Designed miniproteins, single chains, continued (5). Designs and how they scored, part 48

Each design is a single chain, and the fold is of that chain. pLDDT is the mean over its residues in the fold that is shown.

## One batch from the design tools (miniprotein)

Design m17644
Fold by ESMFold2-Fast:
Structure m17644 (fold): chain A 85 residues (1-85)
Amino acid sequence: SMPADVLAKLEAVFTPKYPELLEIEATEGMDAALERFAKILAEVFHEPELVEKILEKLKELNRDPDNMEAAKELKELWAELAKKA
């Protein structure tokens, strides 16, 4: 699971941006919203290559929410990103 301090940092960054992400999802689709989310995440953590891998797994899970392997890989990538925070 994600450390509480990293989760709090993400909540602080994304809470004011959540309405923008919902509007992008409604008007341009989930992949566009995920790409915007990833751009914000890369600016916060300064880990563009790791964030690109996270984005790909988020897109895979959006296409197939029951993909347990993609969910496992995403969890591992989140844990790696948390170590950079």
Scores: mean pLDDT 81

Design m17645
Fold by ESMFold2-Fast:
Structure m17645 (fold): chain A 67 residues (1-67)
Amino acid sequence: GSNAAVAADALRKFGGLDEAAARAAGEAASQSTSVEAAANAVKTHGGLDDARAAGAGQLLHSLGMAG
């Protein structure tokens, strides 16, 4: 969906993920119902540690792309 594409673009541009990781993480995060779920999606699909994933989840939530 459009939200998944926007989340992927944000993760690539601001999160430092490559296109494939950003696409996978963005798709999973766009389906998340909370900041924590979005952070877990980015950790699982983007390969980030807990602290970086938490920051990415918060960023996506602030952009309206997660939760």
Scores: mean pLDDT 73

Design m17646
Fold by ESMFold2-Fast:
Structure m17646 (fold): chain A 81 residues (1-81)
Amino acid sequence: MKFEDTDEADLYRLGPDGKATELLDRVSVAEARQKLEAGEADLAIVMKKTEHGYVVLLERRVDGRVLSAAIFVTEEEAKEL
């Protein structure tokens, strides 16, 4: 599935243990990618609703590069948090 530049992304800073400790901002996907590349955030999460659940795009900054992974979660899985 394609994510639009105007889709909303949640930006996080990772703590010393590699876990997301703080929500930094909620921005567009285009701005989130810019902030990851600039080193202003460590992780971006985008959720897009589909017919049967959500596609979750995870973008993480590692050694100056942005790596992307997409997973599918059902509506039930999304409710369980």
Scores: mean pLDDT 73

Design m17647
Fold by ESMFold2-Fast:
Structure m17647 (fold): chain A 95 residues (1-95)
Amino acid sequence: MKIAGIAVPLYNSGFTQALIVATAIINAKKRGEKPVVVVADAGDTSGASEEAIALIRKVAEKYGATLKVIRVPGQNLREALLKAEEEVKKIIESL
């Protein structure tokens, strides 16, 4: 089975990123691929990341995607992305 790995860093305002991720999940499913999504939350002071995660969770649930949310404190999007990519690889290797 072909797997689509999706790594997502979020900090504070992730709504646009949530829409991009939702589109990636839907497109992977249309291609017959299993979506595996890791969201790395680098911080949330406005609730925007929480709203983005809620949207991603609903889409993942609807389309049968594997979703994992991790916390990467420090407000560093690069570190969050790297940690999300590491976690995606670990999940795929365990399947």
Scores: mean pLDDT 78

Design m17648
Fold by ESMFold2-Fast:
Structure m17648 (fold): chain A 68 residues (1-68)
Amino acid sequence: SALQAAREAARRKLMREAVEENKRIAEEMAELSKTHSVAEVRERWLKKANELHLKLLKKIKEAKAALA
């Protein structure tokens, strides 16, 4: 159905955006690892992961509203 196609397209878009954001975070963590301890990099990664989770949750809510 058209609704199923729209939902799949929205899911694929969210997945692509998540991959791009994760790549940016990985690059930032790699740079931090040159001058910071493993513990400091871990804490920064956890904060970034939480921020990414909240961003994706918001996008999912917006996508669901648009498809309702």
Scores: mean pLDDT 78

Design m17649
Fold by ESMFold2-Fast:
Structure m17649 (fold): chain A 83 residues (1-83)
Amino acid sequence: SLKDKFKQQLQSIIAELKEMKAFAESLGDTKLVEKLHGFIKWVETVLKNADNMSDEELLKTQLFVEAQMVLFRATMHSLKKEQ
């Protein structure tokens, strides 16, 4: 189903965020670690509740997650460039 595809995308995003958090931890960037940890916990909550969400709520949530991931990926690219 479309919800199953969204849940699979969220699982992939959680894995990507955990890798980002591990990298931030290796740099001692405690503020970035806290932000990533908070977002991971929020995405895990969305995943748990996905089956109870309307199509409109799913779309809004997907757009928000995508926007946040763009920002985190940009931050990671910037940090890796300085290595």
Scores: mean pLDDT 87

Design m17650
Fold by ESMFold2-Fast:
Structure m17650 (fold): chain A 82 residues (1-82)
Amino acid sequence: DKINLTPEEAKKLVEQGRKDLEKLVDELYNKYSDKATPEQKKKLEEFREKLVKEEVIFLDDTPASKAIRETLEAEFKKIVEE
């Protein structure tokens, strides 16, 4: 088997995924918070905190991550637009 991750390699992938997720969530928060009402902004902040706490596995620059990005953007958009 050529897919042998050491514990250290697995840890680095988890840390990278967390950084990529935090970057995406911050980008979406900034994009949608500018025109949000105070109540919508609170919901955006709660959603942002929930995503970073739930340890969603996300690595940017993969085909699979594109679907996750589109899903997260749709959820942020729903909070502020409708």
Scores: mean pLDDT 70

Design m17651
Fold by ESMFold2-Fast:
Structure m17651 (fold): chain A 68 residues (1-68)
Amino acid sequence: MPKLSREQALAAIEGLLKDGVISEEQAKAIEEKLKDKEEISVEEFVELLREAGVPEAVARVAAHDALL
């Protein structure tokens, strides 16, 4: 199962924030959940994004783009 580094996950969050998909407050909440993790699975990251209100399809695309 592919995993995202914390750095890759943070880059994906920055992209979503820049595109206006999430607010700064939502981005901060997701970042706090990542601070104690060195790596996160694609599935876990998609779940964090959905919890923040990101549509599932958009969350999955963002997670997969972060792997590149």
Scores: mean pLDDT 79

Design m17652
Fold by ESMFold2-Fast:
Structure m17652 (fold): chain A 63 residues (1-63)
Amino acid sequence: STSTNGQAFKTMDEAARRAEELSLEEVVDIMRKAGESGNGGTRLYADTRISEARARHEEARRR
């Protein structure tokens, strides 16, 4: 991993921490861009985070 990959993970973690302040679309966009900026690992991490964000949004709609 390079410092670039580390930056991508930090960007995705920050977006996840601020998810309540951001729309689902903004979270997905940030995750996708950060994941694509790195390697296969950052892309897989982004996909996981996007799935989690969508699941949380769905749960919030039920409450």
Scores: mean pLDDT 76

Design m17653
Fold by ESMFold2-Fast:
Structure m17653 (fold): chain A 78 residues (1-78)
Amino acid sequence: SHEEANKLILESIRIVDEYSKKNSELASLVVGEAIRGIGDILDGEDPVKSALETVKRMAEILEKFGDLEAAKKLRELL
């Protein structure tokens, strides 16, 4: 459902805010990916699948830039 997808995205943003405070530029990139993912949820046929794919991309960005703790917390949502 859209409500379940929205809850997943909001929780992912909360995790990034809580665990990624030391690098504001990286946090901004990851939140930007979450905002883009909201568009995919609204336009997509499967909102929950779109939300999960968005959270996975957010985790991959964090892993690429070495924020492994925040990435691990996001992957726990998958």
Scores: mean pLDDT 80

Design m17654
Fold by ESMFold2-Fast:
Structure m17654 (fold): chain A 98 residues (1-98)
Amino acid sequence: SLTVSQSGDQTVAEGGTVTLTATASGPGTVSRFFWFRRAPDGSLERVAEIATNGANSATLTLTGLTAADSGEYFKLAYNSTTGEVAIGEGTRLTVVPA
């Protein structure tokens, strides 16, 4: 079965840069990754979509961080060959005043 692991929680100063990573494992090849952030109202907003071109991992790099970038970031992996979908457990990003 397809699974997704995500990098650990991050604390970064305002104005800084962070890279969040996710790796898919299991049979088959992930064709797309989607990054979602949980909004303050509990809804998920899509922040990025990345075609993997055969890779099993993807990164999301955020620059010029503000307090509004704080939240839980989730990676969804999609295998277009099998139709299987998996979601990572989440990474919490905390942006603190510099």
Scores: mean pLDDT 76

Design m17655
Fold by ESMFold2-Fast:
Structure m17655 (fold): chain A 81 residues (1-81)
Amino acid sequence: SSLLEEYERRVLGLYLEAMERLAAARSPAEVQAILDEFRARLDEILAEFEREESDPAARAKFRQGVAALLATLEAEARRIA
């Protein structure tokens, strides 16, 4: 698969894991910890991708996808909290 597709699958995997953890969360502090960890992992993956991929179009597409998944997780966290 392409580099973009590989990183998109990796981010989707993290998103699904974070959603599962949010569903099991018992407190607002636990919800916040899940969000903070997800944001940190996304920042690391984004930095890794941009080190390997120099194509501006691929970089823009990946950043947009990452932002969309983060926004969805943040919305779910707000609904739970």
Scores: mean pLDDT 87

Design m17656
Fold by ESMFold2-Fast:
Structure m17656 (fold): chain A 72 residues (1-72)
Amino acid sequence: MIHETAQVVVDDPSQLPQAARQAALELARELGVEIESVSVLSTADFAVATVTGRRDGEQVVVTGIAGTTPAQ
């Protein structure tokens, strides 16, 4: 099983779920993963996307994490 993580930072919290999802999907496609499922969990301050799939018959899990830069 392959476990990979992509991280992104955004200035606008409204972009968090989309940023996390895109980061995970782009990394999964770059790795040649056949995507089977995508899930996204989002709050006001962060989002986590989990992509599961297969590569060469092996299970792959890709996690995308989006956060904001701390304001003062």
Scores: mean pLDDT 80

Design m17657
Fold by ESMFold2-Fast:
Structure m17657 (fold): chain A 88 residues (1-88)
Amino acid sequence: SLEELLEEVRKRARELGVSEFGIDQLALLVRLGEVEAAEKVLEYIEAGDYLKAAEIIMENLNTPGLAVAKRLNKYEELLKEVAEKIKK
């Protein structure tokens, strides 16, 4: 069920030391049916690649400010900020 999948994803994220922010983003991906994206995020976090994890989250969730950041050439700055929030 969706609820069982959500609990499994949250459990895996907690075991990897993901922040509450990162767990909430992963849960949102699952609720939106972006299960493959959530799996890739977990794989990148396990590999220590938080920038790639942040990129998948930002693109799939249409993170507020993403379009503006791209237009103002601040995409990499926003990406780094989201990556750091996932770690905290």
Scores: mean pLDDT 86

Design m17658
Fold by ESMFold2-Fast:
Structure m17658 (fold): chain A 88 residues (1-88)
Amino acid sequence: SATVELVAQQSQELLERGKKLAEEVLKAVGDELGKEAAKKIHGLASEASRKAGEYALRGPEYLPEAQKAIEEGLKKAEEAAKEALEKA
């Protein structure tokens, strides 16, 4: 329960950050490339959130794996945003 709640909170923070990054990329890059990059960023955040939730459901012993999934998802979303902005 507590593990699931903690991971859900961290996942929501990741999804909010991913949404903000996607919006920034869409505004700066625009066009089809900006839309595709924004979709990719959102997808990376969503997939990481899903993975973290699956680990949390396995029990408290999997909290480190859940947190690592969130951290890796955030890093990938930020890297995708940076790459898209560099092409603008």
Scores: mean pLDDT 85

Design m17659
Fold by ESMFold2-Fast:
Structure m17659 (fold): chain A 70 residues (1-70)
Amino acid sequence: SDAAKLRERLREVARLTGVSVGQVSAALRFELALNPELSEVEAAEVLLRLARKDPENARTAALTAARLLG
């Protein structure tokens, strides 16, 4: 299901970056605001790709989104 794919992708981003799933969820909301044409599963794939390529930069982005969005 899309819900299961979304959950696994967010958990993997959290694992790779060392941030909480809640902080990754804030990054997901920010990505969807920038790219409203994407589904949640597609936006989570974008975050996962970034986390795999540059986990430090992905971590900084997630922490920033969490601070801005609560």
Scores: mean pLDDT 87

Design m17660
Fold by ESMFold2-Fast:
Structure m17660 (fold): chain A 67 residues (1-67)
Amino acid sequence: SEEFKKWVSKLTKEQLEGVLELLDEQIARIKEALAKYPPDSPRAQRLRENLALLEEGKKILEEKLNS
């Protein structure tokens, strides 16, 4: 989102690295949760939607770190 990009633009390199570490942990937890739910369940759908948002956020953070 635009607000997320604006927030990321204000982070230092150290803060970006810390956020990326937390984001990787969150992504790993969602992937583990997805393995435990039936693929067609509403909960699995919500987890996939959240995973997609977190992975997009990770891309934005990595792009900022590499600039």
Scores: mean pLDDT 83

Design m17661
Fold by ESMFold2-Fast:
Structure m17661 (fold): chain A 97 residues (1-97)
Amino acid sequence: MEKATPEQVQRGLEAASEARSLKVHETMSEINSALNGALAGLRESLVAALVTAGLAYHYAGDRDKAIEYFDEAIRAARELGDDRGADAIEILRDIVS
């Protein structure tokens, strides 16, 4: 009482392999999206941290350190392609200098 043919079993294995391949591709796409989002957030957090450090040194009266941190923040923002953010930080640097 065999209801399954060898061809039906083979087709089932091929369908299972294709479904597994599609799920791997979807998981890879989700990982890549999450990783890109995390990297963008970390880069933005780095710029924010450098600006915060620059302001902290300015309020502490260490102008040379404040300028150094603002210069690093400007460089990091430009490396991100955030020219508008870099321009805004340059205005802060001019206020400190």
Scores: mean pLDDT 74

Design m17662
Fold by ESMFold2-Fast:
Structure m17662 (fold): chain A 63 residues (1-63)
Amino acid sequence: SMLEEEQARLKAEQGEEVLEEARRAALDPSASTARIVGLALLLVALGLTEEALEILRLAEENE
């Protein structure tokens, strides 16, 4: 249905916003581990599991 297609599009747009914020947090040495993990969990909930794993790896490399 058109509503399901619209919901999928909005979820994808939300995923891009969360991913951008997660990358910023992972590269910010002052960002808390709780914030980075929370953003990664949001990415998993949005179906972006591979991106969430990359964010966690990036954060570990930049601690």
Scores: mean pLDDT 80

Design m17663
Fold by ESMFold2-Fast:
Structure m17663 (fold): chain A 78 residues (1-78)
Amino acid sequence: SKEELRKQILELLRGVLRRAGVPDEVIDAAIKRFEEESKDASLEEMIRTAIRIAGEVPGVTPEQVVALALQAVGLWLD
């Protein structure tokens, strides 16, 4: 379902931020932004929002953002 995929994308975003060593406070703020901006969004818009948010967080590398994008697209294509 769309709700289940949204939750899976949220957990991918959380995992990427956690692995990047982002502080819990910043992770919580990023997840809240994702929930607000992905509300009633299409699956494509949810994925794009997660990628954008990850890319805007200090300490997240371009390689980590690419990994998130590939994992999120993989969830959609499955």
Scores: mean pLDDT 84

Design m17664
Fold by ESMFold2-Fast:
Structure m17664 (fold): chain A 86 residues (1-86)
Amino acid sequence: MVLLNLRLRLTLAGDGKTMTLDFEFENTEAEEIEAALEAPMAEARAAGLTEILDASLELEVVEVEGATPEQIAEIQKQAAEYQAKL
């Protein structure tokens, strides 16, 4: 089990429009964060907002039950994959 604190602010542009998306998660599992991001990102792309003007990410690993340092490193790698989805 892995709990993350994550704040992502993303400014998107496209089709003459600009939109700021702000996501905040506290003590939330990685799978829950991924699911929550799916629909807003799909909606933004459908609206023609495909260009990233600015991105700000604040990420903290809060708790990893029984994890080794190596497992914590894998979790941090998964966190980097959330940025890659943008």
Scores: mean pLDDT 72

Design m17665
Fold by ESMFold2-Fast:
Structure m17665 (fold): chain A 95 residues (1-95)
Amino acid sequence: SVLLLYDESVPRARVEEIAARVQERTGVKVEPVLVDPLAAATGINKDQIYIVDVSDPKNDFALGAAKHKGVLVIDDKLSDDEIVEKIVAFIKENL
C-alpha cells in the first residue's frame, strides 16, 4: 500500500476522493493519513506521497524528502485531476 500524507490545510474529503480515484486506476491501496508535523509521521521511506502547500516554509522538509527515491511531494494548489495523474504515474513507475 501507499501512504497519502496531508496536513490540516488540505480537506480530508478531498484527499479521500483522490485516494479512491488512484485506487480505482492502479489497484494499489492508498491510505490517507493526516499528519502534523508531516516529517514526524513516517520518516523517509518508500511509498510515501505528500500533498502540501509547497509555498509554506513549514513544508520545506517535504521538499527535501522528495530528493529520496520512492517519495513524491505534490503542491495542494494543483487540480484534483493533476494530483491523481501524478500519483498514478508515481505508483506505476515505483510500485
Scores: mean pLDDT 72

Design m17666
Fold by ESMFold2-Fast:
Structure m17666 (fold): chain A 82 residues (1-82)
Amino acid sequence: MQAEAREQARRAAELLAGLAEKAESLGAHETAALYREAAERLRAAAEDESATAEEIEALLAEVDARLQAAAPKIREEVEAAL
């Protein structure tokens, strides 16, 4: 359970880091910063040996909720950068 949660967080961090680099290359700096911050938080949690599966799952849910709330702003910035 704990190992699976850590692997999920690590994979999510890698995906978000890639999205951040792509957003930055397009000039969507605010979106890039948002994805990078989320990636860093998830990677830190995956590397924290004291973090529980529940804490990692809670962080994944928090990141998802924050990205969903930011979706209109992300869309606006990315469309403006294209």
Scores: mean pLDDT 82

Design m17667
Fold by ESMFold2-Fast:
Structure m17667 (fold): chain A 62 residues (1-62)
Amino acid sequence: SSLSEEELEELVELLQKKYGLSRERAIRSVENMEKLGLSYEEIKEAIEKGTATEVGVRKLLA
């Protein structure tokens, strides 16, 4: 993965706060978004805007 440990922890905390995910589910969500080719900044923006699932679906359908 291209994410640092600090970047991964920040994204995991955002997912836990925004979506109420467990730590394990939040980690899996970040890993799935990375597999879809999303950068740290794109993942962070998608989480903050509440479009993380929509962005993931768009990448799969493109």
Scores: mean pLDDT 72

Design m17668
Fold by ESMFold2-Fast:
Structure m17668 (fold): chain A 68 residues (1-68)
Amino acid sequence: LPPEVLEAMERLGIPRSTLLAGDREAVERLLDALHPSLRAAAAELLGAPDLLPAVEARRQAEMTAALA
């Protein structure tokens, strides 16, 4: 995994065992914490690319609110 993903896992307290067990909620939380440029690659590596649209939509809404 990229160093940024490992750092985000540690920051969120998500152990590798949780990701290996296929905890999709943990994967979504991890993707939410990553920089946008890393989300697509991380989602693919973690086997959950289908979670990416929900994460991106949530972050887009937050960016819009921050600009207001």
Scores: mean pLDDT 74

Design m17669
Fold by ESMFold2-Fast:
Structure m17669 (fold): chain A 84 residues (1-84)
Amino acid sequence: MEESLKKFEEQVEKLVEEMKRKGVDRSTISSFIFKASFILSYYKKNKEIPEIAESNEELIELIDKRFTELLEELSKDIIERLKK
C-alpha cells in the first residue's frame, strides 16, 4: 500500500510538471492538484490501494472518475446530515 501511494503521488507530481511545461493555465493546474489531493487523502484514510496509471491520459481519467465518485458519496453524506 505505501509503495502504491508513493507511486501515485510521484505520477501526479510528474503530470503537474508536464502541465506547466505545456502551458496549462494556473487555475486548471490548481483544480487538478485539488482533485488529486482529495483522492490521495481518501486513499490514505480508507487504506485503499490506488490504481496505477500507465500514461498521463489514463491518470487524468482515473483521477476524474474517482473524484466524481467521491463527490457523490460526500453529497449523500451532507444530505443525510441535513435531514436530522
Scores: mean pLDDT 79

Design m17670
Fold by ESMFold2-Fast:
Structure m17670 (fold): chain A 99 residues (1-99)
Amino acid sequence: KLIEEGKEYAKRGDFEKALELFKEALKKAKSIEEKKEVLKAVLEAGKLAFERGDLETAERFYQFVIEETKGVKELEELRKEALRNLMEIGVKKLEEVVT
């Protein structure tokens, strides 16, 4: 429920409210699989922000996924995806400055 609400706020561009709902969902998650579902939604919301040109919001969402997946083997692939996405933001920012 909270995950679906967070996704709807992100689609409407209310990324701050979306992140609040995802953080609440993560607090209520009792298993690694439940946490994985929430963090996948956070990663997708970050990708949506990136696609819309909101690099600051995308970076914040990816950093949240990176931090929450730290040291958890079952979340390693999700952490790697968030790290790759964060690097793409860095590359894009560098290209904007150099051109």
Scores: mean pLDDT 83

Design m17671
Fold by ESMFold2-Fast:
Structure m17671 (fold): chain A 62 residues (1-62)
Amino acid sequence: AEEEVERLVEEARERLARAASAAEAMQIGADVLKRASHLPEEARERLAEELWRLIQEWVAAR
């Protein structure tokens, strides 16, 4: 679970680096979370928190 969360966060970070708009950044977060639906709730919650941080950092950099 932890290794999967880390891989999904890394994938989201790479995709966010290429995102052109806030809407695209939000869609990337939603897609990654949807792919994690099979993970335990605690792991999905940690992933959601990490994705939210990445999106906030992306917005702050604009």
Scores: mean pLDDT 79

Design m17672
Fold by ESMFold2-Fast:
Structure m17672 (fold): chain A 76 residues (1-76)
Amino acid sequence: VKEDLEKAIEALKNGDVETAIEYLRRAIEKAKTDPNLESVRAIAENALRWAEKGDVEKAIEYAEMGLKALENIEKA
């Protein structure tokens, strides 16, 4: 999940929205398998929606929020 979110953010920053959508979908599917990652999944789904609309700035904001949420869960 973490690697997928990091790669999605990199792709968005490079303007590669299609690659970012693929990594966001991978992060979402992996997060669905772990109930502790429900918040991360929801945030990643929002990032995906903005990426699909072509709003790269919003997609990056939500993807970075998902990464922070994941890091906070791993530190607890």
Scores: mean pLDDT 81

Design m17673
Fold by ESMFold2-Fast:
Structure m17673 (fold): chain A 88 residues (1-88)
Amino acid sequence: DAARRALLEVRRRMRELMDWALEVGAKYPEAQRYLVLGAAAVGAGDLETAERYFEEAKKLGITEEAEELRRRAREVAAARAEALALLA
């Protein structure tokens, strides 16, 4: 089932995104809350909230890592939209 495989791929990408956010957050504790909440918002399908949290992390000097999270978040959102289209 193509739709099921697509959704499993979205879940895998989400786990990788959260794991990476936790790794960056461990290195930069001041930004950890925003990175983790941003990744969680991506998991919930709320890209707008995720982008706001990543902007807060950028204000703490985590600019390159936050932009990379934002880029990956958009990739997850695009993959999710494709998977949902297969379920329609």
Scores: mean pLDDT 83

Design m17674
Fold by ESMFold2-Fast:
Structure m17674 (fold): chain A 68 residues (1-68)
Amino acid sequence: SKLMEAQRLALRAGFALGLALPVKKAIERAREVGLEIGKELGLSEEEQERVADAGALGAIEGYLARRR
């Protein structure tokens, strides 16, 4: 589905941001990217927030991977 595809894209983008940026900035940017992906795909507001959450999760995972 569009939602699952958007969540996967946001998580991957968030992960890359988490590797490169300070964690707070990575999370903020990842949420913005997730919302943008959701809007472009025509997802509902609730689904857009779920995509933003996937981005934030990716950013946290990327940050943690960088610390290893």
Scores: mean pLDDT 89

Design m17675
Fold by ESMFold2-Fast:
Structure m17675 (fold): chain A 86 residues (1-86)
Amino acid sequence: SMAAEYEKKAYEHAQKALEAHKQGDLELMDQHIREAAEYAVKAHPDDEVIRNGAEFALWELKNRDKPEEERRAEREKMVEAVRAKR
């Protein structure tokens, strides 16, 4: 099925991200993490947990260079916003 193919691609990109990390290629790692998240959402488009997890992962990549205290505070706001919608 198309969902199974997207799950396979999400897994393959996650593995490539780990390999890029071992080689110290953070830009390639970030690219594969983004693609893994996108394919995971495509495999399970109605799964709110997967969608929220992908959004959090992409936010972390975009904000990696921000201070940890600032990133933690923003993560807490995102979690509370998700809980408020339930």
Scores: mean pLDDT 79

Design m17676
Fold by ESMFold2-Fast:
Structure m17676 (fold): chain A 103 residues (1-103)
Amino acid sequence: DPAVKALVTAQVALYQQKQIDEAQKKIKELREKAKKEGVSQEELDKQIVAVLSETKKKIDEYAKQAAAEAEKSTATDVEKLLEETKRLSQQLKEEMKKVSLSK
């Protein structure tokens, strides 16, 4: 079902954006800690790479799970996925507004 595939793609994209936002917050904390403790740029870069690597693994695993779930989808599952996609989209819009205002 092309509609199911489109919804899965949208859900994965929204999850990716959420995971990237969380990773950015963690990276900001690492940068602030590095400034206070005099951590070298090389050591900070290694810590940032580790955060990004973990984030990528989470996104890849979610994408695989979402694809597998789509193969089992019924009409009811499609409706639930659409509702979840709308909720995630609204949540991300709200979070983006907060980041834009707070810097």
Scores: mean pLDDT 73

Design m17677
Fold by ESMFold2-Fast:
Structure m17677 (fold): chain A 80 residues (1-80)
Amino acid sequence: MKKIIKNPTVEDVVKLLKDTGLRTLPVSIQDIEEIIEYDDYYIVKFKSPEAADTLIRAAKDEGVEAEKGESPTEVRIKKK
């Protein structure tokens, strides 16, 4: 089932980090527009493409599977 979070809190980000294996969020929470949780992955929508690119780079450095979604501001991150 899909869960949409339009104003992510620190608790929402901590859950995303735990579920994906990312150690830290490499951008400010304020740069996130929306988080959509699916059973196997998250879609994180950012306010800028630069924030999306920063997350993808950090995820690759940590061995976490992340790629661009349908728009340049969207990142799909796989859960553990």
Scores: mean pLDDT 84

Design m17678
Fold by ESMFold2-Fast:
Structure m17678 (fold): chain A 86 residues (1-86)
Amino acid sequence: SMEEKMKEAAARAEAAGRAAGLTPAQTTVLANAAMLAAAEGLSEEQIRELAERIEAELLAAGVPEEAARATAEAAYRGGLIGREVR
C-alpha cells in the first residue's frame, strides 16, 4: 500500500540521517522528501527539480544560502531513498 511505502521510505531516511549525524530538523527533511518520492513515484529528474525549487523558495524567503543549500541537499538525498522503495 502507499501508506506502507511511505512508512518504509521514512524509516530508511531516518536511519540514513542518524548514520550521517544529521540534526533532527535535517532528518525530518530527508524523511519528508523520501515519503513524497515513494508516494508519487518521482524520477531522479523530478527529485532534482524538487530540490532546486526548495532552494529557490528558501532563498526568496530570506534563508541564508548555506542553509537553503543544505535543506535542498537533504531533500535530494531523501528523495533518492524514497525512489528506491517499491
Scores: mean pLDDT 86

